# Ledger of designs, part 31: designed miniproteins, single chains, continued (4)

Each design is a single chain, and the fold is of that chain. pLDDT is the mean over its residues in the fold that is shown.

## One batch from the design tools (miniprotein)

Design m13056
Fold by ESMFold2-Fast:
Structure m13056 (fold): chain A 106 residues (1-106)
Amino acid sequence: SSAQLQAIRDLVDQALAALESGDVDKAKTLLRQALARAEQAGLTVGAQALRFALRLLERGDVDGAKRVLGLVRDGIDSLLQGRTRDAINKFIAAVLLGIGRLLDLE
């Protein structure tokens, strides 16, 4: 639903704001809430991108997590505007970025 999408969007925005202020623990808490809501909403690819953002934060890649979350945010915005194809492309880009950043941390 649009209400679920907006709730996920708000949690992602709050997580990005927490990262900008250096509060990584708050960002992780907000992202776990966003992930649970994304899974309940059936946003399978978006949920996977949020899991990669969490793993990047666990590995200390704050910049990578912010970039993944920016793509997730843009994808949700596209869904809210009815641009489903654009949203899917943004979520796929977020997942691919997350995978690439995590491989670089090996």
Scores: mean pLDDT 91

Design m13057
Fold by ESMFold2-Fast:
Structure m13057 (fold): chain A 81 residues (1-81)
Amino acid sequence: SEARKIAEKIIENAINGKLSEEEKKLLEEASKVRTPELLEKHKELQEKYAKQPETPGEERGREFAIEKIALYLERKKKEKE
């Protein structure tokens, strides 16, 4: 929940050209995420959008990016605790 809200804010900042240096580093690190959990989430999103073909590609891409960043943040929290 919290990780998703942070991910949404980061994507919004990216769209508006207002990424901080910390957010840029976070996005770079998140881009390296390769986990079964991410693959499962992306499959779920693909199935969702197959049922909603009218959804704009920009909205679809945004949702995939949000899920990837959220999973990265959750993983980082687990590593700290």
Scores: mean pLDDT 77

Design m13058
Fold by ESMFold2-Fast:
Structure m13058 (fold): chain A 95 residues (1-95)
Amino acid sequence: MAARLAAIAEWLEERGVDPDKLSLADLRALVRELLEAGLLSPEEAEALLEIIAAEEAGRELSLEEQAEVLVRIARGWGDEATVERIRAETERLLA
């Protein structure tokens, strides 16, 4: 987990990429480049592209839809503890 996040951060730093200054089109291209570099799984890339597509369409994702995307990313990492935490927090916010 931490090693992959560190590798992504290093990849972005080496290329002078500022995440806060990226357009949605730049973010979509970045996700594809990270997938091709093997830094994202296909499931993680699909989940991130779904979020970007929703923002490009001017569509606000519901809390439930956001939680489902995060669960898919966490499952791609094999992190069941993060999956359970996302589920519990979503249930608490919807209650």
Scores: mean pLDDT 66

Design m13059
Fold by ESMFold2-Fast:
Structure m13059 (fold): chain A 76 residues (1-76)
Amino acid sequence: SALLERLEELKERAEELAKESIGEAKEQAEKLVEQLDEVLANPELLASLSPEEQEQLLAHVEALLKRLEEQAKAEK
């Protein structure tokens, strides 16, 4: 399941960001980790996604994570 592997990689990246961040960026990164945990806890839902929906989900999470990384740099 390439989707599960990619989401787990994004979750690890979000966890690293949360550990390295302070203030609002840390709180937002921790919330992203919680949201990814909820998504990963529903493998049947993920398996029901089309390839296009899978790519869209990954793109959205990656975009959000990049925004949080930029915010974290400004708050450090």
Scores: mean pLDDT 81

Design m13060
Fold by ESMFold2-Fast:
Structure m13060 (fold): chain A 85 residues (1-85)
Amino acid sequence: MSEAMQEIIDAGAAVTAASSMYSISLLSGKYDAAKKALPYLDKAHELLDKAVEALRKGDDKKAIEYAREARRQAEAAIKEIKDAL
C-alpha cells in the first residue's frame, strides 16, 4: 500500500513478463535473443531482491530506486527479445 510497495509490485510484474518471454524464446529456438536478454534479466532479479531488502530495512527511498531500476532492466530484456524478431 506504500509507494515503495507499489513500485516493487510493478517491478515484479515486469520481471515476470521478461522471464516468460525469455522462456518462450528458449522453447521457440530463439537462443541468440535469449542469450542477449539474460544479462538484463539477471540484473533485474538482483535489483528486485535489493528493493525487497531495502523495504524490509525501512529504506523506502532505496526500495523505490532499486525497484525502478529492476523494471528498467526487465524492459531492456524484453526489448532484446523483440528486436530479434
Scores: mean pLDDT 88

Design m13061
Fold by ESMFold2-Fast:
Structure m13061 (fold): chain A 74 residues (1-74)
Amino acid sequence: MSVEEKVEELIEEMKKTREEAIKNNWSMDEFFKKMEEIAKKFNSIEGVSEELKKKFEQEALKLIGEFLRYHQKR
């Protein structure tokens, strides 16, 4: 598996985490704990380019923002 494919897999894991967090009404602490675990997996990948790091960070911020907007609308 290429470095790019590993990064895309982790982005998909973040998307699934957001969907599960919304569906199962996770606390902010539970959501952020899971997101931190995914970030640790990302940091363990060798040879990640600066472009892929920015892509991962931007997608993480987007998904966190979507979860927070959902949580605030209650």
Scores: mean pLDDT 81

Design m13062
Fold by ESMFold2-Fast:
Structure m13062 (fold): chain A 65 residues (1-65)
Amino acid sequence: SEVEEEALKEEETIDPEKHEAAVKKYQAEAEKLPASKENTAKLLRKLAEELGIKATLRQLEEALK
């Protein structure tokens, strides 16, 4: 469930500054690539992995539907 995914996210504790830096980094990479669902999904997966939020990867994939 999403509630369980949120619990895992809290357990790993993401630094807000690290989160912002990672988002900006992947936005820059996305800008260099053609706008496509495949490229966006790949970048979001890498973003989630870099932030250590495995549980939220599913939410990121759903956002791209």
Scores: mean pLDDT 59

Design m13063
Fold by ESMFold2-Fast:
Structure m13063 (fold): chain A 90 residues (1-90)
Amino acid sequence: SDDEVSDFREKLKTLKEIIEIQLKIAEENPAVTAEQLQEFRDHFKETVKELKEEIEKSDAAEEEKARLIAELEKVFAELEKRIDALIAKK
């Protein structure tokens, strides 16, 4: 339903905002360890997996599910790329 799609869009928006805040903290703080960055990655990997499963189980239109999942996967890929770049500088 449109209500479910709107809920998923809000969850994705919140996830993007939390990720950006945490990445900025990590980028500005050289004391953040590679281990902490890996724990951050693992935490968000589970969050992404759970949200993806919720989207797939919803009654939303298949095209809307595909768009939400693609955006979610893109957000996580950018997170991994930025974390890998930060770890490489340690």
Scores: mean pLDDT 85

Design m13064
Fold by ESMFold2-Fast:
Structure m13064 (fold): chain A 84 residues (1-84)
Amino acid sequence: MLSEEEKEEIRKKVEEALEGLKKEFNETLENTSDPKVILEKLEQATAGLDRAIQTLESLGLEDLAEEVRKLKEELEEKVKEKLE
């Protein structure tokens, strides 16, 4: 069972990683109109986010896993908007 300190360290690292991924993804969407490149980036990002969700759920960090799911939905919606 994780201590509160360990949970806080994980939360901080996840939040920093999500912020970095969101920034990189937004930069990709601004710099390319190639649907193949955009879809490939989405696939890579969602695969990483799905792995993070499974890990966080296994650790009992359900609230943080929900934050990751929300980001996944946000990225999918941005791609849909960009390609339509």
Scores: mean pLDDT 81

Design m13065
Fold by ESMFold2-Fast:
Structure m13065 (fold): chain A 66 residues (1-66)
Amino acid sequence: SDAVKEEVLKKLSGSKSIDELIKEYQKQVDDLQQQVNSARGVDIFGKGGQLNLKKQLLDEVKKLKK
């Protein structure tokens, strides 16, 4: 979504290089993936939604590097 692209551009303009932002989002994706794998019941939906959002952010940053 446009909001995902705007968030990535905001982060790049303020505090992080593309490589640093990839590393940061990859870490967040890996941590959330572990949480989803260990989650039970309703927590799966919340953590799964966060994981999908972080994967989208990571993909948008990777597109900017290529």
Scores: mean pLDDT 75

Design m13066
Fold by ESMFold2-Fast:
Structure m13066 (fold): chain A 75 residues (1-75)
Amino acid sequence: MVEEEVDLPVAVAKEGSSPDVLQAMVAAHADARVLGLEAVPYAEALAAEYAPEHEIITVSISESPEAVGERILKA
C-alpha cells in the first residue's frame, strides 16, 4: 500500500512514544471514543497494544486542525 509521507520530521513523537506515555494518554481520555496519535512507523503497533478499546486516528503534526477534525468525524 502507498504510505502517506507528507509530514514534517516528528522528533517529539519518537521521544514521547514510550508505552507509559501512550497508556497515560488513553487513561486521560477514557471518555473520548477517538484518540489522535502522531503518525510514525510504530504508532499503529503501539495503539493496538495499549489502546485497543479506542478508535485511533493517526495524525501528523503538520496536519491542520480542520483536517484532523474531518478524520475524527469519519472514524
Scores: mean pLDDT 47

Design m13067
Fold by ESMFold2-Fast:
Structure m13067 (fold): chain A 94 residues (1-94)
Amino acid sequence: GAALIADAEKELKKDYPELKEITGALIVERNNLISILIERIDEEIEKLKKDPSEENKEMIKKLEELRRRLEERKALLSEVLQLLDLKEQDVLDA
């Protein structure tokens, strides 16, 4: 419960300091923004793949790495959100 949420908050603060203040509704908002950003990255990668230049290959690698980091962040935010939902349900059932 609470210890796992605190550990998740520490990891998010380590990689993304701006996320340290996020709670429930803000986590959902951030997760939605990350999803939009991933979609835009996928669109840019698709465009770059149409031109097989070395510069475009390097840009694709950078965008794929950014996409991977954003997917990891999205997964962590989803885990924190699930832990928050379980905590609220535990309070309601008490």
Scores: mean pLDDT 71

Design m13068
Fold by ESMFold2-Fast:
Structure m13068 (fold): chain A 100 residues (1-100)
Amino acid sequence: ASPAAEEAARRVAEAAGAVPGVRAEAEGNRVVIESDGSAVGTAAAGAAAAGADSSSAARAEVEGNRVTITFSDTPEGAAAAPYVARGVAGGAAAVREALG
């Protein structure tokens, strides 16, 4: 993987891992996000997948409470990371606000 794609994966893993009920690992140009099944964790993982799928330079695979995002080894792949990270934070915040 390119250094830019690896940095993209690390940034998304850091953002997702900051959400309570979420575990995230960066593996080269991939990030694996696992929720604990809570509403907040599930919303964060789902928002990450939606953000990735909105970009042609990133792909998301959803398997229950696990989301795997792969960033292309291109500048476009690296540029997708801020959008995915913002989605994670926004999804988690919206559910936390709704639940009280």
Scores: mean pLDDT 75

Design m13069
Fold by ESMFold2-Fast:
Structure m13069 (fold): chain A 100 residues (1-100)
Amino acid sequence: KKVLSDEEVEYIIELHEELLNKFLEYLKTKKLSEDEVKEEVENLGDYMVKLLKDLIEREAKEELIEKFKELSIKFLEEIGKLFPEVKEIIEKTIKELEKL
């Protein structure tokens, strides 16, 4: 894969933050069942891990990798506070992100 410039990585992180804000709004405004919330949060976790792996493979600067991790973990913690039913999924995803 092509190496990403710092500007490209910063733009990806900005889009990621926008997506996370919209996702949190979606979870708050839709009357989702417990199982639907679990499915949506699992899909979010898979997305986060996949994107982080792609950024690492494309030689994103360590400082920007840490910024992505910190942002992602903060959002996951916020979701876990609002939806206790996904706490285990959140904990697993945070551990996976930190391991990368």
Scores: mean pLDDT 88

Design m13070
Fold by ESMFold2-Fast:
Structure m13070 (fold): chain A 75 residues (1-75)
Amino acid sequence: SELIEQAEKVAEETKKLMEKYKNDIKKMRIVTANGIAKLARLAREGSPEAREHALKLAQEVKEYGDKLIKEAEEK
């Protein structure tokens, strides 16, 4: 599915930007929120299968962001 491929690309690009801004928590939070919002939009526009996949990717992005924030706060 083209939409599943688009969702995977959004998740990949979002994680790369989160890594780039991992030492700038304010920017990293904005990048994370924007990525999740894009994935949520794709979930609303997609088939049930594409929606499930996009929501799973959004959860993975959220968990990755939470991990990066915790690692920054521990220092």
Scores: mean pLDDT 82

Design m13071
Fold by ESMFold2-Fast:
Structure m13071 (fold): chain A 85 residues (1-85)
Amino acid sequence: SMNDIYEEIKKKIEELYAEAKRQLAAATTVSEANDILVKTGNELSRLIYEGGKNGLSLEQILELTKLVGKYLREFQEQIGKLEAA
């Protein structure tokens, strides 16, 4: 169902972001942190794209896009803290 697809993609987004945060915590350089950000952003965008192809509603796509935007902004803030150290 549409709800099953939404919950599955949301779970994958949350798991991917949690893994990216673990990798960021282990990063020792801004370059490593930016590589994680780029890879994570691309993978998150792909999950939303595939969800749209698999029948997510526009409302569900917008909600997931907002969630991803929040996560990427939080990730950028953590990189900024690494740069300041």
Scores: mean pLDDT 86

Design m13072
Fold by ESMFold2-Fast:
Structure m13072 (fold): chain A 69 residues (1-69)
Amino acid sequence: GGHEDAHRGGEQAAKAGAAGDSAAASTAGYMAFKNGTGEMHEYGLKAAEAGRAGDAKAAAEYGQKAFEA
């Protein structure tokens, strides 16, 4: 379901960001944003924006928060 896809998006954004792959972190964060609600939706958007800006560390941190929401 969409909530499972959002959790997977957050986890993937955290892992990709930690590996320095800001582009993959952005794509995964957007998945959490698109499919999540509440905090998962908000942190997913922040992860996507950070990854798009090339900030892999911030994308990883927000991705982890989306996964934990």
Scores: mean pLDDT 84

Design m13073
Fold by ESMFold2-Fast:
Structure m13073 (fold): chain A 74 residues (1-74)
Amino acid sequence: MLTTPEEIEEALIEHLGDEFSRATVRTIVRALELKSFEDLEKVTEEDLIEKVNLDEETARRLLEKIKEFYESLK
């Protein structure tokens, strides 16, 4: 199970790497304070817009990929 920010960061980099840079993924993990696997379920479009400073279209697309990743690990 993903239990550290570093594990979440590496896993998300692998899943999102086609559309998002490593720097962007690190910013997301840090800004949203993602500490464990369960925190991925709590990510919202509003958090991505307000805390990561992403536009609405990018935030929506990223949220879909994060939710897809979360479901794939259940």
Scores: mean pLDDT 78

Design m13074
Fold by ESMFold2-Fast:
Structure m13074 (fold): chain A 96 residues (1-96)
Amino acid sequence: STLVELSPEEERRVLKEVRRLLRQAERYLAAGDPMGALRALDRAAGLLGKLKNPPKSVVDRFHRLVAQALEALGAGHQAPALIESLEKVLAYRASL
């Protein structure tokens, strides 16, 4: 049991870091480095999983970037399954 509820200030800091990682992923994709993008997105996923109610715009941007990075690697067919797994975790947390 490692689910500690974040304070509003901690959630704000986590969300700021998520947005920074999403910008970093976009920069990696623009530079032709989808593996660099996926590493940034993996870190962002871990942080999103700590938030009860992340903004839909941030979650949608994350999903789009995951799909783009996997498609650049020829693995776009894996994106829906990974996105669905994250959405189930976020929905479960929102129900708490």
Scores: mean pLDDT 78

Design m13075
Fold by ESMFold2-Fast:
Structure m13075 (fold): chain A 85 residues (1-85)
Amino acid sequence: SDDLDLLEYLAQTSTNPKVKQAYQLLAETLRRGQRLSPEEFRRLWDETEDEIIDILRSDPNLDPGLINSYRLFFEGLRQQLLEQL
């Protein structure tokens, strides 16, 4: 899907190693989610988002405002994907 291709591209091109890891994990979750029910996908996504935020918070170069911007991006993507299920 276009969203998976975008996430894989962002994972490949991101310069921050924690941001790269976050996009890689999100792409993997989206790939797994294609085989799940909408309810199972919501749970997997929520668990993945929590893990991603913990990963980003572990990087001292990422300020809380920037991390919150990533959180909002992930929530927007979640809403868009759920509308397509």
Scores: mean pLDDT 80

Design m13076
Fold by ESMFold2-Fast:
Structure m13076 (fold): chain A 63 residues (1-63)
Amino acid sequence: SPYIKLSPKEKEERREQSDKLIDEALKDPSSSRVSALGVLSVENDLNGDFESSEKLRETVRKV
């Protein structure tokens, strides 16, 4: 869905945020962190970053 159009730099910044959250959730999983992964996954999907969205969903599946 073309909800928000992100620039390449904005996408990279979002990916860095996602990677940090993934690392934190994998080290110390909590319902709050897992929920944050899910929210960020939906946000990336709405912004057309399906690759980052899938990576976040896969992390939720693992924790």
Scores: mean pLDDT 75

Design m13077
Fold by ESMFold2-Fast:
Structure m13077 (fold): chain A 80 residues (1-80)
Amino acid sequence: MEEKAREVFNKTLLKASRAISDAVDAGASLEDLENLAKQYAEELRKKLIEAGVDPETAEKIAEQAYQVLLTLARAELERR
């Protein structure tokens, strides 16, 4: 269970980070990036629950992922 959950987490975060970087390079606004980060955090939460993670833990992990993605988005915007 934990190994599958970590795989889901890593794959989703990698996909999300690439999408955010691509969006920044395409001229996305901070609002667009916040919405994108939220979408990937919600996708992660659902996939973790499907992988057998309890809903409370999945929500906490998704909240952490959202904050990580927002930090990445802000850093990428400053690079632009």
Scores: mean pLDDT 83

Design m13078
Fold by ESMFold2-Fast:
Structure m13078 (fold): chain A 79 residues (1-79)
Amino acid sequence: SALEEKIKELMKEIEKLMEKLKAETNKEEVYRLLKKMDELLREIGELVRKSKNEKLAKEFKELMAKVLAAVKEVAERFS
């Protein structure tokens, strides 16, 4: 469905932002990327819930775990 295709595209955008985040050395840009990722993750979460697709819900949960690990690594770098 169009909804499921949109969810998959937004998840790909998060993965691209995660790669940028891991490579970013500028603290202000890190905060900007984190804010953008947070906003997109909220949108994906709402769309996944609306889709009632269990496979997409599982994929989103796995993506969230990867994001949390990346955010923790970046936070430790700027401590």
Scores: mean pLDDT 86

Design m13079
Fold by ESMFold2-Fast:
Structure m13079 (fold): chain A 66 residues (1-66)
Amino acid sequence: GHIAERVGVWAMLRYGLSPEQAQAVAEAAERYLAGEISEEELREFLKSLGLSEDQAEELLAYLKSL
């Protein structure tokens, strides 16, 4: 959806992610917002893509503000 696309672009610009990494972040964020994955599962997935602990927490805070 438009929200997931915006989250992916936000992460790409803020964290220097590739378009492929940004797409993976967007898809994971959409699944989290849909209640399909937990906060812990999202955090671990983001870290697996190369995000730091602080970056993963910042992205989670951003998603919770939506």
Scores: mean pLDDT 82

Design m13080
Fold by ESMFold2-Fast:
Order: sequence, then C-alpha cells, then structure tokens
Structure m13080 (fold): chain A 72 residues (1-72)
Amino acid sequence: VASTRLLLSNLPADTDFEALEALLRRAIPGVRLERLSPTQALLTAPDRRSLNLAAGLLRLHFQGRVQAEPLP
C-alpha cells in the first residue's frame, strides 16, 4: 500500500503553519498539515506522488534543514 504520510522533523519553532499549509495546498490540493510539537508535524497527502512532491517543496522551502520521513 502506498504511504500517504510524512513525519516532518527539525521544523523552525517560529514556522508559520498557516502559510506553510497554504503553500503546500497551492501545489497539492488535499494536503493536510498537523503540528505535533514546536519542531514536528504530520503531513498527509492524497497519494504517493503528491507526497513526493510535498517532500520536494519542503526541501526547497527550508533549504534541506527539515527532515521528511515516510510513515508505513
């Protein structure tokens, strides 16, 4: 089964979550972002291709400082 979730780690504590979710939704309709802690979030995407696109966008936005780990 294709993974539809990413665990995001090492987020800056001052990350504007509304702006980040808006950025992701502009490229990927149906993406959801949920803050788990000041430095961690759960990203849910409708399919694996969208999940891979989200990971790429996060890498560009945070200049590789954020880790994105696919969940089983």
Scores: mean pLDDT 78

Design m13081
Fold by ESMFold2-Fast:
Structure m13081 (fold): chain A 87 residues (1-87)
Amino acid sequence: MEAVRLGRLAVEYGQEGNAEKANELARRAVLLAQRSEDRRDRAEAARLAMRGAVLGMKSSGNDRKLILESIGLAISGIGISFEAGGP
């Protein structure tokens, strides 16, 4: 539940153009998703974290560190979603 909440916040901040906050919340969502016992909660949190990171990347301008962090978070989210057996 907390991982899904953080993933939703990452999407909100990403849409608002706050790349740093979007990536921070996406990273926390990914870490909690990996420790979730519920496969569906894990997949949902990972999917939201990916979306937040992608939206953040669009708002990061030329900050290479933020862009690379967003890419890493998106890849991690994809991996968790595949392991969980769903989007």
Scores: mean pLDDT 77

Design m13082
Fold by ESMFold2-Fast:
Structure m13082 (fold): chain A 65 residues (1-65)
Amino acid sequence: GKEELLRALRGGLAAMEADPDDEVTLRAGIHELREVDEEVAERLERLVKEQGPVAGMREVLAELE
C-alpha cells in the first residue's frame, strides 16, 4: 500500500543521499518497490535515468506525500 511505498522510498532516499553511487542498493530498492507498485517503480527508474537517484526518489516521494 501507500505506506509501504513511502517507507521504501524514504529508506532508498536516505541510502542514496549517503552514497549516490551505490548501484547495488539502488537496484535492490527499485526491485522491492516494483513488488509493491510496478508503475511507481517504472516511473522511478525513468526519473533516476533523467535526474539521478536522489532527485528521482525525491520527486516520486513528493508526489506520494
Scores: mean pLDDT 80

Design m13083
Fold by ESMFold2-Fast:
Structure m13083 (fold): chain A 92 residues (1-92)
Amino acid sequence: MDKLDHLQKALEYLQRALEGIEKGEDMRVVADYAIMAAGHALAAGEKKAAEYALKAAFHALDGRSEENKKRAVEYLKKAIKELNKGIEELKK
């Protein structure tokens, strides 16, 4: 799998995690998607995106509170932003 494939898979898993929160899926499933995204981001060399994805997973696992869901969403969005920067740099 090349760097672009890893970036695209990381982005797909982060989008799946966000959709999971919106649909009221089990937060453990959301955390699993965020962890998978972190693995692909690391394989692509995107350490900051991976860090944000892992922070999203920790908040998802910390409980079903409104605050933890909000924090998970914030970190998922930050991870997506960092991955999109990596994709744009790769296209230059």
Scores: mean pLDDT 83

Design m13084
Fold by ESMFold2-Fast:
Structure m13084 (fold): chain A 62 residues (1-62)
Amino acid sequence: SEVFEQLKAALDAFAAHETDVDRLREAVNSLLDQAREMGLSDEEIKELQAYADELLARVEAR
């Protein structure tokens, strides 16, 4: 979906510009809450969460 792609792009942007893992985690949680409110499917939310978890792990490893 278009919304799903926009949210993935937002996660990539956050990860690219934010080096503070706690701030990135807060942004991720807010974005996931927005995705649920926008009516994304449970499967899309789960995929978005997995994508975010991978990005958080990469930022933490820096």
Scores: mean pLDDT 78

Design m13085
Fold by ESMFold2-Fast:
Structure m13085 (fold): chain A 75 residues (1-75)
Amino acid sequence: DLDRLLEEALRRAEEVLSPRDVETVRTVVASVRRQREVDPEGSVTMLEAVRDWALSRGEEELAALFEEVVEAVRK
């Protein structure tokens, strides 16, 4: 369930990221929800960028959640 994975990623972001960074994640989540059926490639690109950003901050669990979202979008 894509919506469940997106909500889990947002919840995790709220626990571990600054308020500014949470707003970035919230923006990506909203964009993926709107675009995934019209522009799945663009949605995957945004999710991969946020995954790599989370990894750069040491947030491996959050990055793993975004990887699960990528897989859900690609099916």
Scores: mean pLDDT 82

Design m13086
Fold by ESMFold2-Fast:
Structure m13086 (fold): chain A 69 residues (1-69)
Amino acid sequence: MEEIEELYKKAKEAEAAGDTHRARILQLEVMKLAAKEQGLPEEVLKRIDEMIEKARENPDLTLEELFDL
């Protein structure tokens, strides 16, 4: 839980700073760690990794658009 809490705090800090791109990346990283802790299949983890990579390459993509990949 410590890593998830730390990333969540960083995501909130990025949002407060107006760094929407960084906040989005951190939110996806939190989602990946939560999925891993819940024991979700490797296919789900790979999907989240793809969303993180796409978000890094395309800062204008919203979370909704990333989920449509």
Scores: mean pLDDT 76

Design m13087
Fold by ESMFold2-Fast:
Structure m13087 (fold): chain A 58 residues (1-58)
Amino acid sequence: MLTREEFKALVDSLPDRELLKPVTLRSTDPATRETFGTLGAAYAHLLRSPAEEVEVLE
């Protein structure tokens, strides 16, 4: 799992091309349980939601 702070640090350290690479991440918030295909999409979710972590599936 990646916390919001760890995910922010990871995203801020990566070039744009890495943010578009396909990954499988899922929100750990059961109310907003969504699957994201890119790091950028998952990060945008964490900024807008009360979720503190994302689950890495791949």
Scores: mean pLDDT 64

Design m13088
Fold by ESMFold2-Fast:
Structure m13088 (fold): chain A 76 residues (1-76)
Amino acid sequence: SGEEIRREVGRVMERTTREVIRLIEEGASLDEILAVYDRGISELEELGRQAEGEARDYIREQIDHMRGLRDAIRAG
């Protein structure tokens, strides 16, 4: 369902954010941090393959957001 997909998206986003914060606190490399975003993006793309309508639009928005965060970190 759209609600279940949205819940799964939330879990991917939260896990990715927590892992990125932990890596930053541990002084991990830029490559390690970027790999976490790439993994999260791949999981969202997989969920998008199963989604339709509003749920698919929501997933696309979250993918674009995560790509933006990845690009910002890579540029800084």
Scores: mean pLDDT 87

Design m13089
Fold by ESMFold2-Fast:
Structure m13089 (fold): chain A 79 residues (1-79)
Amino acid sequence: GKEIGEEALRLAEEAIRDAEEGRRLIAQGPESVIRGIGLLLRAMGDAWQAELLKEKYPEAISEEAVRALERAKRLLGMK
C-alpha cells in the first residue's frame, strides 16, 4: 500500500545520504574512515531493505523510489 511505498522511498533516500556522506568521510582521511565505513554499512542495510520491499511489493513501489534505490545501489557498488 501507500505506507510500503513511502517506507521504500524513505529507506532509499536515507541510503543515498549515508552513502554520499560515507564516501566523503573515507576520502577525507584516516580519522574519519571508521565513521565513513559505518555510514556505508547502514546505507547498504537500508538499500537491501528497500530492495526487499520492491521484490515483495513491486506494485506499491513508486518510480521515485525505484530511481532513488538505483542511485543508492550505484553509490554503494551494489548490483
Scores: mean pLDDT 86

Design m13090
Fold by ESMFold2-Fast:
Structure m13090 (fold): chain A 61 residues (1-61)
Amino acid sequence: SNQELVDRYQNSDGTLSREQAIEMLKEAGASDEQAEQAVALLQNSDGTLSRTQALAALNMV
């Protein structure tokens, strides 16, 4: 499930780095371009994603 995928990639604080989010999306079947575009659209100003944003990114691919 998408929730299990986020669980594998998220840090202990519940956030994902940009690199972790891209790798997660690629494991879900996204291309490099799709993963980078989804992250760019949803990421916080520091490049991180919350759990909710990561789940939203998975729904885009």
Scores: mean pLDDT 86

Design m13091
Fold by ESMFold2-Fast:
Structure m13091 (fold): chain A 87 residues (1-87)
Amino acid sequence: MKLEELSEEGRLAVAAIALSDKPLTPQELADRAGVTLKEIIEAEKALGDEIVFDENGNIVFKSEETRKKLLEQLPDEVIERARELLA
């Protein structure tokens, strides 16, 4: 993953995907995180093989270990902002 190459909004999108307590579609994630679908698509591309789409089109992580590692790589300020937007 190349998180450092993402915009602030792109990193926020990655954090929103990692922090959502329920499976969400790309559009639902964009709406909740206050970002555009473009930023969600950039986040999906950065995550690559670490995510899949379920039968309902929701973004899900292949493993909880990958999700936890991703959260450790993001700045605390981005994680807190995403938590506030998803709450």
Scores: mean pLDDT 78

